# Designed miniproteins, single chains, part 38

Each design is a single chain, and the fold is of that chain. pLDDT is the mean over its residues in the fold that is shown.

## One batch from the design tools (miniprotein)

Design m1389
Fold by ESMFold2-Fast:
Structure m1389 (fold): chain A 88 residues (1-88)
Amino acid sequence: GAIVELEVEGIKAEDVEVGDLVGFTTSNGVSGRGTVIEVKPDGRLRVRLEGVKASDLEVGDEVYVAIKNRKTGTIKLGKGRIVRVEEA
């Protein structure tokens, strides 16, 4: 697995909670699912991804994200960039 830090546009930090489900696709064709593990004060998100290796992702990759609030079921769509990648 991997942990990524995302800088996102089109989604506000107040619309995202820890535990929300994330679907993402990079501009390079890597797709994954994960869970929000942290919402930072600057609006950046940390996401834990399953079935994806850190080596499949690079800092600077553009991503399209769909975040589903686990409590309300509301889906927010955004575009972002990977700013950090860690092995999980």
Scores: mean pLDDT 83

Design m1390
Fold by ESMFold2-Fast:
Structure m1390 (fold): chain A 66 residues (1-66)
Amino acid sequence: SQEKVDEFVQAAKNKDSEKIIEIASTLSDEELNQAIGRLPLSPAEKVQVMKQPDNKAKGEKVVELL
């Protein structure tokens, strides 16, 4: 849902590592890709996130890059 996408983006803005990983695991692939697109990461960093094997690992990579 858009609400969960917005929650993820807000958690990333707050640098709330636990919340980022928790929400990432609840999003669909499409929702998480949308959320990652809204983050203040470089295009190269966004590609690194999208290369991760699952949504939890993608959330962990976002935490690493923030």
Scores: mean pLDDT 84

Design m1392
Fold by ESMFold2-Fast:
Structure m1392 (fold): chain A 92 residues (1-92)
Amino acid sequence: MNEKIEELKKKMEEESKKLVERYRPLFAQIDARVAALRAAGVQKPPPDAPWESLPPELRQIREETVRFIAEALISIGDILDEYLKALKELKK
């Protein structure tokens, strides 16, 4: 039976869960900062607003958000690559 494949899937799921738990508080901090700026009267820019038209505070938050997303995507890629390599080793 495929016990080794099931073990690898469980390991991948556990690593993915750890990644979510790591980034959840970081994104929550970003959401809190956005809420604080709105409470201070900073208007929500249109979705298509050019980067240069954003207030410096919102630009900084967006740069930080994009960085965290990029880091998370790289980490997901690493987890998937490790899983794929392990599957390949189970095949002759």
Scores: mean pLDDT 76

Design m1393
Fold by ESMFold2-Fast:
Structure m1393 (fold): chain A 63 residues (1-63)
Amino acid sequence: AEKALVEANLAREKAHYDEEKKRYDTLIKNKDKVSEEQIKAEKYGYDGEKAAYDYWQSVLDKL
């Protein structure tokens, strides 16, 4: 039961991480056309979603 819940949370966080990564990669590809503030905001979101994904993956690894 616990493992299934952790796997569900990991899948959800991975989806969020993948979307933030796409947005961040798009901004970096067009960094000459966007503000540094926009890049910093997206990196903050990207780093946060990656941390959440890494956390749930760590929880799964301990089960």
Scores: mean pLDDT 79

Design m1394
Fold by ESMFold2-Fast:
Formats: structure tokens, sequence, C-alpha cells
Structure m1394 (fold): chain A 63 residues (1-63)
């Protein structure tokens, strides 16, 4: 998971200060696994870093 590139499978709004807003189809790099449900990611489009649920991501390759 860490170092993998994942794609958002749905739009993810920012609902908390630490969360990253994602659009469906956006690519992110997984930086850290925080728990069973959450990962720290960097958006490849914007360079922004934040927490997202694993459930909105599909791994597509290696960063």
Amino acid sequence: LVGDVAQAVADQPQTAPHQLALKKGELVEILEVLDDEHVLVRSLATGRVGVVPKSVLKVVGKA
C-alpha cells in the first residue's frame, strides 16, 4: 500500500480539517497507512496531502 498509486472511485468531500477532498478518477500516492480504514495520501494533480478512507481508493500501480 505505501508507495502505491490509487484512484478515487467516487467524489470525496472534505468533511474534517485533516481530510483531503478528491474527485472521482483523481490519482493519489499512498504515503502512510494510519489504521484499517484510513490512509494518508498525496494528490498527484494538486500536491495536497490529507487523510482519506481506504474505501474510496482503488490501487492502480506503483508511484
Scores: mean pLDDT 77

Design m1395
Fold by ESMFold2-Fast:
Structure m1395 (fold): chain A 68 residues (1-68)
Amino acid sequence: SAKEDLEKIYEELKDDPRFEVERIGEDELRITSKGSVEELIGLALRLIGDYPNLEVSVEGDTIIVKAK
């Protein structure tokens, strides 16, 4: 489910020093790069491929992941 996928993404990234991950309510995550735009773009492409049931967008240095 979208909720389980969002929780999985949060648990994977919360301890990654390259990114800051924040929960926005129950249905949205925001992921900000702490150093590299290339790493942010790479992560966004991976999330789009792995989670087609989630809405993934990029705004500046931040990835927004939402339940559809």
Scores: mean pLDDT 83

Design m1396
Fold by ESMFold2-Fast:
Structure m1396 (fold): chain A 58 residues (1-58)
Amino acid sequence: SKQADQAAALDSRALLLEMEGELLATSNDPEKIRQAEELFEEARRYREKAEELAKKSA
């Protein structure tokens, strides 16, 4: 369904943000660690939107 496709796209975007965040979080640079935290928060918001769309398709 359209909602399922949109949910999958949001989950894919969240995954990319999480992967970038994990890479930055392994650095010894406090600024990069802070950026990682922001990316993880953004990914969480996309995951929440994906879950909401998935529930609407059920």
Scores: mean pLDDT 83

Design m1397
Fold by ESMFold2-Fast:
Structure m1397 (fold): chain A 96 residues (1-96)
Amino acid sequence: SEAERLLAELERLLERAERAEDPEERLRLLEEALEVLQRLLKLPDADLERLLELAKRLLELARRLLKEAPPELVTRAIGLVLRAIGLILEIELRIE
């Protein structure tokens, strides 16, 4: 299914981001992961509880990146953290 394909891609992107040593590569991978997560949320059969877990993992990685970000990446890293927080809130509001 499309949902299973995108979920596998999201999990791979998060794993790659966690292993990435270069802050710019980590930021790019996390930004891509956020886009995949947003696409998953638009699907009718999205596993919201699983997506919440992955969104929280994304936020954790984004916050670690922000603490270590060079000056030129700080604005993008802040944007990523804020977008991740907003997405977590959206998912929580849909879980009833």
Scores: mean pLDDT 88

Design m1398
Fold by ESMFold2-Fast:
Structure m1398 (fold): chain A 69 residues (1-69)
Amino acid sequence: MEIVERVRPILEELLKEAREELVKNKKTTDPEKSRELWEELYKKLLENPDLEDEEVRELVEETLDKIIE
């Protein structure tokens, strides 16, 4: 649970930034652009060497599914 708790605030901050950018780009909100933002989020989470892959992956997958699907 410690890893998830440490990652959660980072994930929430990145989600907030991504959503703010989507609202900012009201001219054309491209689903591909949304996917690029989520790919960046996933990459940043994978850069942390102390993260447990299974817990982090589950958290990221759940978040992506909620937004993209």
Scores: mean pLDDT 58

Design m1399
Fold by ESMFold2-Fast:
Structure m1399 (fold): chain A 58 residues (1-58)
Amino acid sequence: SEEEMAKLDELIRKAIEAGRAGDVETAQKYADEAGKVANDPGIGKTIYRAAKELAEKA
């Protein structure tokens, strides 16, 4: 649904922002939530990996 897509976009944004801040724990929380909304654990893992890479560069 459009509601689920909007929620997914918001969670991805929050995960990336947490990653940029070096907050890996918060990034994982939002990535896991994104995976639940998408009903696809692979989405959560992909988002978390991207956020973790950003945290390593912070």
Scores: mean pLDDT 82

Design m1400
Fold by ESMFold2-Fast:
Structure m1400 (fold): chain A 72 residues (1-72)
Amino acid sequence: MEENNELLSRELSLAVELAILKEELRKRKEKNEDTSEIEEELKKAEEELEEVQKKLEEREEEIKEYLREVAK
């Protein structure tokens, strides 16, 4: 299983990739270029980010439950 630091690192990498793809998409639209390839890559990166985010949420939920149980 991925460690929390590995999940955060992957989230950061995907966020950077998404930012680059969104800027490229914006520039291509401005130049009236074909955006199909960039839109496909953006969709894949968004899906991977959603999966990583879900794993991080599961980790945070476990931490919250632990804190609720032991911090009473």
Scores: mean pLDDT 78

Design m1401
Fold by ESMFold2-Fast:
Structure m1401 (fold): chain A 69 residues (1-69)
Amino acid sequence: GHMLSQEELRELAEEYRRKGEEALAAGDLDTAVHYYLAAAIAYSELEPTPEVREKQREAVERANRLLRE
């Protein structure tokens, strides 16, 4: 929700992305997908700068690739 500050949302999005990468490295594909989707949602709540849009697209793409496996 929009109750978080933009900076807190950015930190949360990056934390979810990191946890997705850790889960993927551990072979936990279901957990990796959930965290990448959570990161994408968090990025979507941020001010839509080119950098934020790119990070959102990357998170969605990683989740989609895992869902196709």
Scores: mean pLDDT 83

Design m1402
Fold by ESMFold2-Fast:
Structure m1402 (fold): chain A 59 residues (1-59)
Amino acid sequence: SVKEEFEKLMNELIKYLESQGKFDAAAHLRKLKEQALKHGTEEQFEKALKEAKELLKQL
């Protein structure tokens, strides 16, 4: 599902940030992930996933 794809992407980003020593950013992103998973709709997850993929293209 889109929700599962979003969770996997967020987990990979958190892992990447921790590998770079950006522990505060990783902790912040983990909190945002938990809030999104608790309250997010499928449409919100689809939008967030598209935006995240566009940002990754710019890196």
Scores: mean pLDDT 77

Design m1403
Fold by ESMFold2-Fast:
Structure m1403 (fold): chain A 103 residues (1-103)
Amino acid sequence: KERDIELLEKLLAKIAELKDKVPTEVSRAVGNAIRAVRKVVGGEEVTEEDIKYVPKELAEKVIAAARAGDVPAALDEILRYAKTQTDNEELLEAIEEAREEIA
């Protein structure tokens, strides 16, 4: 649990570094989806504002997986979405690496 939170925070920091290299829509959707996972893992409520810029289907799948305790599945959904939106290797590798470390 604590390890998962640390890895999610590390991933969020990496995504922030890549903000200027990725379309704003993509970095915001991915970042907010990961932040929602981090809130669920931390026992916090996810608000409408937290997922405002996350596609509805992605938000629903990610939150459901995180609430079930399956953080790797939540990250897999985020990675699948990111792969349809961008070819940025650094972003895709960061999500993939976090998923592998948590799994």
Scores: mean pLDDT 84

Design m1404
Fold by ESMFold2-Fast:
Structure m1404 (fold): chain A 96 residues (1-96)
Amino acid sequence: MELVEEARKAVEEIKKDPSKAAEGIRRLMDLLDEATDPEVQIELAKLLGEAAGLSPDPSIATAAMLNVVARALEEEDPELQQALIDAFIEGWKEGK
């Protein structure tokens, strides 16, 4: 759960200063790559989606989306694959 708390902190920093979105999104992508627990991966994907939605730069948002899709494509469990993608989209909608 420490990875999720660090990710939430990054999202809050972006909410306070949107110019930090690129830095925060890179940090969130690193945290997602570090996570091995499916529940943590799903929550991190959602937080990454929220950060992407808050970003005024579409290139950074696209990079975040592609990172989640790449992670999902590596999953052999189709339910987890779909959950990661759905979590990102849910977060994106909240970040707008």
Scores: mean pLDDT 80

Design m1405
Fold by ESMFold2-Fast:
Structure m1405 (fold): chain A 77 residues (1-77)
Amino acid sequence: SMEELKKKIEEGEEYYKKGLEAYKEGKYEEAIEYFQKAIELYEYVFENSKDEELKKEALEKLIETSVNLLKVVVESL
């Protein structure tokens, strides 16, 4: 349902926040894992939603999380 998909966005946001906290603490591996979990949830919502507004929200969050994931990967090199 659309309500279940919205809950997955919320869960993704929680993982995204945990990823940012881990990144600030220099815990790059944990940050990467949290961002990957958030990406998986946002991707699922984007692929499974029929609501254009929810799809756009999921895609925006997917992009934002992916950019931060890439920053952490570069920083870990």
Scores: mean pLDDT 90

Design m1406
Fold by ESMFold2-Fast:
Structure m1406 (fold): chain A 61 residues (1-61)
Amino acid sequence: STLRLAALHELEKVDPELAERIREALAAGDREAIRAQLEELVKRGLLTPQQAEAAFAALMA
């Protein structure tokens, strides 16, 4: 999915280690782990809640 690849690329620019954790969660099919990683970015002020929801939707496409 082009949307998934674009979302992963943008997350890698923000936090490459966390982007790797999201790749692992995607490979495992662990949607809750993906959501938890995006919530960490919101907590750290690197994403807004709206951006996190958009990223989650793109990753799940």
Scores: mean pLDDT 85

Design m1407
Fold by ESMFold2-Fast:
Structure m1407 (fold): chain A 90 residues (1-90)
Amino acid sequence: GLAETARLVAELFRQAAEAAKKGDYNKASELADTAARVLEGLPDHPLAREAIELARKASEYAKKGDFDKAVEYARQAIEVAERLARELEP
């Protein structure tokens, strides 16, 4: 369902943050970009738009090798995706 999709997005952001912590910025960027694409497939929602923007920022800073910002935006995206999942619950 939609809530399960939002939880998958949160998991992708957790994996992106872990990849960034290991210095694997290519994998971190790829996972953040995947999360953004999954979110774009969800119905329009303010939290989905916010999570997409945070995913794009996480990917951008990962590509720049900015570890601290990549991890911080990924962490914010996890929180927003978890809130979205709760909002999408029946």
Scores: mean pLDDT 85

Design m1408
Fold by ESMFold2-Fast:
Structure m1408 (fold): chain A 65 residues (1-65)
Amino acid sequence: SKEELKKELEEFLAKLGEEGKTVLSDEEREYVFELLEQLGIEISEELRKERDLAKIADYYLLKLS
């Protein structure tokens, strides 16, 4: 469900933050973008170039608002 996907994404982002990550790896970025696309969130050209964890999280929160 969309709620399960949101929880999975939010828990993944929280885990990375707790581990002290500020920049996503290519593998982590692809995983996050796959979850965003499954949630029906379009990935902008700006977001496709983004690697900063906080900026990716802010984009997700903005799209939920």
Scores: mean pLDDT 83

Design m1409
Fold by ESMFold2-Fast:
Structure m1409 (fold): chain A 114 residues (1-114)
Amino acid sequence: SDLVGEAVKAYREGKYDEAIKLFEEALKKNPNDATAYLLLGEVYLKRGDYEKAIEYFEKALKIDPDNPLAQFLLAEAYRKAGDLERAIEVYQRLLDKYPNNEVAKEKLEELKKQ
């Protein structure tokens, strides 16, 4: 939608509060937009608000459960929040479906050494 495009532009320009408002307006019009939830989660992740990032990535995955980018970003949000056990679980699920994802494999191996 036009609102999602404007929100992406605001996000690219580092205008995170503006991007959040535009994504929230887009989601009021289309509450099943998995991409808008994913991108909203990415904005919160960039701001260091890991709890909100997790919430929005989980909402994206509830709509599109097999989105590998959303699964990767959820695992990263858990890792950055310090929830290493849930980060490991999400990375393992991602690698079960996408065993050749080398970045996810490296992240999982690093977490298992801690």
Scores: mean pLDDT 89

Design m1410
Fold by ESMFold2-Fast:
Structure m1410 (fold): chain A 67 residues (1-67)
Amino acid sequence: SEVEERAIRLFASTEAGQRVAKAVRKRLDEKGPILTDEELAELAKELGVSVSTVRRVLKGILEGLIE
């Protein structure tokens, strides 16, 4: 939805969101476009965010919603 797209773009513009996006991009460069649930959970734990937040950022990057 447009509301969710706007919310994820806004989050990605924050320092916390940029940190999450950078970590996700690094894992994508290393592993390709498919990350396991275990890899998502580990990233979430390392970054201090929910797994749902990491998953939303991953989808946002893959869909071109995040710069």
Scores: mean pLDDT 78

Design m1411
Fold by ESMFold2-Fast:
Structure m1411 (fold): chain A 65 residues (1-65)
Amino acid sequence: GGAAALAAGARAAASGLPGRAAAQLKYVETHKVGDEAGAAAARALADQGPDAATGARSLRKLHES
């Protein structure tokens, strides 16, 4: 669920597409409200690769903000 979608959003944002970056933030926002597992999944993804680490860091920073 949340881990796979977050990784996809992070990769889309890394492509340099502004619309994709907005989609990633929208996904994180919706899951932040109802899915606490998304934050834990983002941390797990951080250990699996650079795109995943970027997504996890973005989610953590956004959640903290």
Scores: mean pLDDT 51

Design m1412
Fold by ESMFold2-Fast:
Structure m1412 (fold): chain A 63 residues (1-63)
Amino acid sequence: SPQRQQQIQRLDSLIQGGQEAIRQLKERGEKDPSLRGDSEVGIRGLQKLIQQAQQQRQELQAQ
């Protein structure tokens, strides 16, 4: 359905945005050691959100 295709596209955008945010947090933590702990927490949170989005995407495709 068109709604399913739009949901998949939205999830793809969320996954890509999350991966870019992880990259930026890694760079920030590398440049400033005082931010490393906060960056690691943020990265773990984003990784969980990406995994959830990837699972939802697979469930939508597996119809």
Scores: mean pLDDT 86

Design m1413
Fold by ESMFold2-Fast:
Structure m1413 (fold): chain A 66 residues (1-66)
Amino acid sequence: SAERFAAIVEGLRRVGFSEEMAREEAEALLASPDPEAFIDRLVEFLRQLGVPEELVEELRRELLGL
C-alpha cells in the first residue's frame, strides 16, 4: 500500500538514505519474494556502514511490522 511504502521510505531516510535511494530500496523490498531475508541483508549493510545499532534495530522492527 502507499502508506506502507511511505513508512519504509521514512524509516530508511532516518538511517541516512537520500529520498531517491530510500524509494528505490522500498520498491525492492516490496517486490522481494523473501522480505525477511531482504531486511536481514539491509540491516547487515547498515551495520557495515556504521549506522548506530539503536537506529538499525528500530528500522528492522518497523520493516518487519509491515
Scores: mean pLDDT 84

Design m1414
Fold by ESMFold2-Fast:
Structure m1414 (fold): chain A 60 residues (1-60)
Amino acid sequence: LSKETVKEIGEALIAMIEALYKRAIEEHKDDPDKVKEIQEEGEKMLENARKKYEEILKSL
């Protein structure tokens, strides 16, 4: 796999994760506790995803 291909796929996946969490927050906007839970989980998942993405790029 080329670094360009991995970058394109990685950026697309991160964007999808962001979109999915944003939608989940909107769907639960009337429940502040649930919104906070989703936001915290989303931030943690995105941080982990970005770290793994960087590790993969460095390994290529």
Scores: mean pLDDT 82

Design m1415
Fold by ESMFold2-Fast:
Structure m1415 (fold): chain A 58 residues (1-58)
Amino acid sequence: SSKLEELAEKYGVTVEQLEGLRTLNKEMGREVAIQYAMRELGLSREEAEELLEELEKL
């Protein structure tokens, strides 16, 4: 959806990375997804938590 593109731009990541993060959160859980976002996407913990909350609303 267009919401993924908007979210990708907001957090400075790609739509492909967001799709991967969404899948990781769904399959492995929030803790693993937060760690991935911080380590691989360069997000802060707060940014990662906010991003995951937004992704879960889609």
Scores: mean pLDDT 85

Design m1416
Fold by ESMFold2-Fast:
Structure m1416 (fold): chain A 100 residues (1-100)
Amino acid sequence: LEELIKKLEEAKKLYEEALKAVEEGNMERARELYLKALEILKEIQEKAPELMKSNGIYITDENIERTKENLEKASKEEAANEFKLNIQQVEKLIETLKKL
């Protein structure tokens, strides 16, 4: 459980850094950090697929590729809004696990 929470906190930190990069106008760095966060969530999903799915997280290689394409075309506002939603989702999951 502790390792799972630690990995979720790492993913959240990467999403927060990605959001900051968007706000600073560095879309290349934002994409890199965001995709790195998705990779960590995918690792968590491989170990705890039912937990992730029940909390609305389902990551596939196809989803990651689509996300790369979408981020290339996204405005700063669109990227920032997406990252904020993902931060909230991961934060809720962390809070849920800490209550166990």
Scores: mean pLDDT 82

Design m1417
Fold by ESMFold2-Fast:
Parts: C-alpha cells; structure tokens; sequence
Structure m1417 (fold): chain A 75 residues (1-75)
C-alpha cells in the first residue's frame, strides 16, 4: 500500500541521514515488495541503487526525500 511504502521511505531517510546507506538501500528494497504498482516498485529499486552509490549521507538522504515527496503527492 502507499501507507506502507511511505512508512518505509521515512525509515530509509532516517537510516541515510545516519550514514547507514546499506541499511537505507535494504529498506527501499523492502518497500519495493510492498509497492502498489510496477511504476512505484521500479522507482524504489532505482532509488535503492542510487542510495548505495551515493558519495555521502546528505546526498543519500536527499535522494530518499525526493522520492518520499513524489510518492506522498500520488496518494
């Protein structure tokens, strides 16, 4: 559901802010399993990879925040 994905995105954001990029990526992959449609699932998986490849915690957190805002607007 959208609500489950949003909750997981907030948790991924907190993990990214703390510098736990692997944990943030893992949470995004879990959110993809809960995605309400293929478009959101694909965005979550792409975001998980982008977070894993991010150069620092601030960049990773910004990536997660951007997706969170986009998905919150779609509910």
Amino acid sequence: SYEEVIELLKRAYDAARQGNLDEASKILEEAAKKAPNEEIRSMLLATAQAVRDAPDAASAAGIVEGLLKKIEEEK
Scores: mean pLDDT 85

Design m1418
Fold by ESMFold2-Fast:
Parts: sequence; C-alpha cells; structure tokens
Structure m1418 (fold): chain A 73 residues (1-73)
Amino acid sequence: GIETLEKVKEALTKALPEYKEEIEKNVEKAKELLKKGASFNEALNVLANGLKENMSPENARKAFEIIEEVVRK
C-alpha cells in the first residue's frame, strides 16, 4: 500500500541519491494511482516505467531490485 511506497522511496533515494527528484515524482504518481483505486501492481508498474525513462539501464535494474526487496518484505 501507500506505506510500502514510502519505504520504496526511502530505499531508492538512499541507494540512488542523484535521482532523488525523479524517484519522489514517480512515487507520488504511484501513490495517486492507489488513491484512485488502481492495484498495487499497476502502481508499481507506473513507478518502474517512470524510473526507467530517466535512468541508465544499469541504474534502472538496481532500482527494480530495490523495489522487489522492499515489496517482498
């Protein structure tokens, strides 16, 4: 839920501080989708796609691994 997206934001900004603004922007978009009744998986897909558009392939992969770790817990 929203609390999980906050943890994702914290983990991503700690690991990839150079992308802080893009991370915060895309997490806010994902949170708004959840508030409008989208599924958590739909919100995560929007977050992942937004990050991928603004990151190198290597950093996008790292971001996806971090998201998976936070969501799995």
Scores: mean pLDDT 84

Design m1419
Fold by ESMFold2-Fast:
Structure m1419 (fold): chain A 63 residues (1-63)
Amino acid sequence: MEAKIKEAEEHYKKGLEAYKKGDLETAIKHFEEAARLYEEVDPDSINAAMARMALSIAKLEKK
C-alpha cells in the first residue's frame, strides 16, 4: 500500500513538472497514473480527488 502511495506521489510531481513546461501529453499520462494508483489505495481520499482534478484540468487545457 505505502509503495503505491509513493509511486502515485512521484507521478503527480512529474505531471506537475510537465504541465508547467507545457508538455500536456506527458502531464496527462502522469496525472492519469497518479489518479489510478491513489484510487486503488483509497478512492475516497483527498489525494485521489486532487489527482482526478489535475487530470481533468490538463485534459481541458489540451482541447
Scores: mean pLDDT 80

Design m1420
Fold by ESMFold2-Fast:
Structure m1420 (fold): chain A 58 residues (1-58)
Amino acid sequence: DPLRRQSEKLYDESKKLYKQSVEYEKKGDIDKAKKLKDEGDKLYDQSSDLGLEALRAS
């Protein structure tokens, strides 16, 4: 299912961005950390939407 694979890919990318956000926060780069978290949240939301659509299609 292409939608399920896209959802999983976006979820993995979101988790990588959250990890990078935490690393920048620990370094004291709060602005960069916040930007990465916001990008991660966006990808997480897109992943969730595609995951729900994949479940309806399957």
Scores: mean pLDDT 83

Design m1421
Fold by ESMFold2-Fast:
Structure m1421 (fold): chain A 61 residues (1-61)
Amino acid sequence: STAELLAVAEDQLAAAEALIDAGDLAGAERQLANLRVIAESLPPAARAELLARIAELEARL
C-alpha cells in the first residue's frame, strides 16, 4: 500500500540522514538512489514530496 511504502521511505530517509551526519557520503548516496526507486512506485503527489526530500539530502553530498 502507499502508506506502507511511505513508512519504509521515512525509515530510509532517516537512515540516509544518519549516514550523511556520520560522513558516509557513499552510503548515503546508495540509500538515496534506493529511495528514488521507491518514489517511482508512489502516486504523483507522494512521489513529488519524497523526491523533494531526497533532493534536499542530495544537496548535502
Scores: mean pLDDT 86

Design m1422
Fold by ESMFold2-Fast:
Structure m1422 (fold): chain A 82 residues (1-82)
Amino acid sequence: EKAKKLIEEAMKKLEEAKKAGKVDPRTYQRLMRILQAALEALEKGDKETAIRLLEDAYNMASSRPELKEVAELLKKAIEEVK
């Protein structure tokens, strides 16, 4: 539950960044796809896949200063799943 809420908040912050022009559409689409897959993995009880996907998304977001809040939420989500 907590991990899911953190991922959903990260997706919301990512949508806000896109609307503000702070993230390019390709990066936005890639991150949203990874986060949707992570949510599906959690729903199926596949924690290992969820952690891997969230770490991929975290690495992508943390390399971009504009997505710092997204990266912080994803780091917390990873800690909740572990």
Scores: mean pLDDT 86

Design m1423
Fold by ESMFold2-Fast:
Structure m1423 (fold): chain A 92 residues (1-92)
Amino acid sequence: MLSEEALELIEKAEEALEKGDEETARKLIEQAAKLENKSVIDVLPGQVDTVLAAIPEEYWNKVLFAFSKEAYEELKKHPRGAAVLEAMYKAA
């Protein structure tokens, strides 16, 4: 289960991404990953589908995804986007 601190960091990272502050979002995801001893996977624009295809759903809760703003918008439009976000939060 993610700690409340890690969940708060992930929520703040999403808020930073929506505001276009990718650097702050990345730092917050790195802090959450360090607390939970998880690996960070960077997702750049145009890479959402490729990254999700490369990582089985069973491992989505073992990593934290660091999205660029454009990749995050692509994720929200992706058919599996809600499941990825849920897996990141439910790794809590």
Scores: mean pLDDT 74

Design m1424
Fold by ESMFold2-Fast:
Order: C-alpha cells, then structure tokens, then sequence
Structure m1424 (fold): chain A 106 residues (1-106)
C-alpha cells in the first residue's frame, strides 16, 4: 500500500527528528526532517482511498495547527526554548497519530 509506505516513511523521519531535538539539535536538520515527515503524511492522505484513514490524517493535521501556530510565533519572537518545547510536542503528537494509523492498517 502506497499509503502505508508513506506513513512508515513519516514514522522513521519523525523518530529521527525527535532524537535530534532531544539531543539539543540547534541546526536546521530537525526542521528539514519534520517538513519531510509532514510531506509523507500529506502523500498518505492524497493516495488513500480509505475514508477512515483520510479522516484520521485530517484530524491529526487539524489538531496540530495550534501547536504549529504557537511554534511559528515563538520562532518569530526569538524564544528558542519555547520553540524547541513546542517542536518536540508537535513531533511527539504527530508520531503517536502516525503509529496509530499504521497499526490500524496492519
């Protein structure tokens, strides 16, 4: 399944993102990996013919918007400590949802 393959790719990228953030990554690598993971989640949505999977992905993305907005505000304000905490929370929530969808498809 192209949907399952895209979600598994997202899972691996999110795991690497979380590892880098928890190690105190100050570079762009964590941000690049998170962006790539979100792209794979979007691809899973586009290629999914299952309305339940599409709904779950939509709900996941919608639930993360307040965290994404808060992260953008923290970055704009130069609050790097808050930005990191929000990026970790966003990555953890997305990873949890991706894992749940994968388990439902297996």
Amino acid sequence: SETLESLKQAEELLKETLELLRRGDVGSRAGVLLTSALMHVSLAYLFSEDPEVRKKIKETIASLKPLSDALNQAVAAGDLERARALEIELTEKLLKSVKEIIEELE
Scores: mean pLDDT 84

Design m1425
Fold by ESMFold2-Fast:
Structure m1425 (fold): chain A 62 residues (1-62)
Amino acid sequence: MEKLREQMEKEREELREQIERAAREAGPGVAEVARAVARTVSPEAAEEMLKVAERVEKEYEE
């Protein structure tokens, strides 16, 4: 049983939702913050952060 991986995936999903909500409230600057954070975390987390930054940036440019 890999409850640690399940917990990490759950926390990643919650963090992604929280960042997405903050992006809608705070504006496009959060995409740059997500990109900066991606440089300081694990490769897996960095990939998720970069996806969030890209999605937020596209949403504001639409």
Scores: mean pLDDT 66

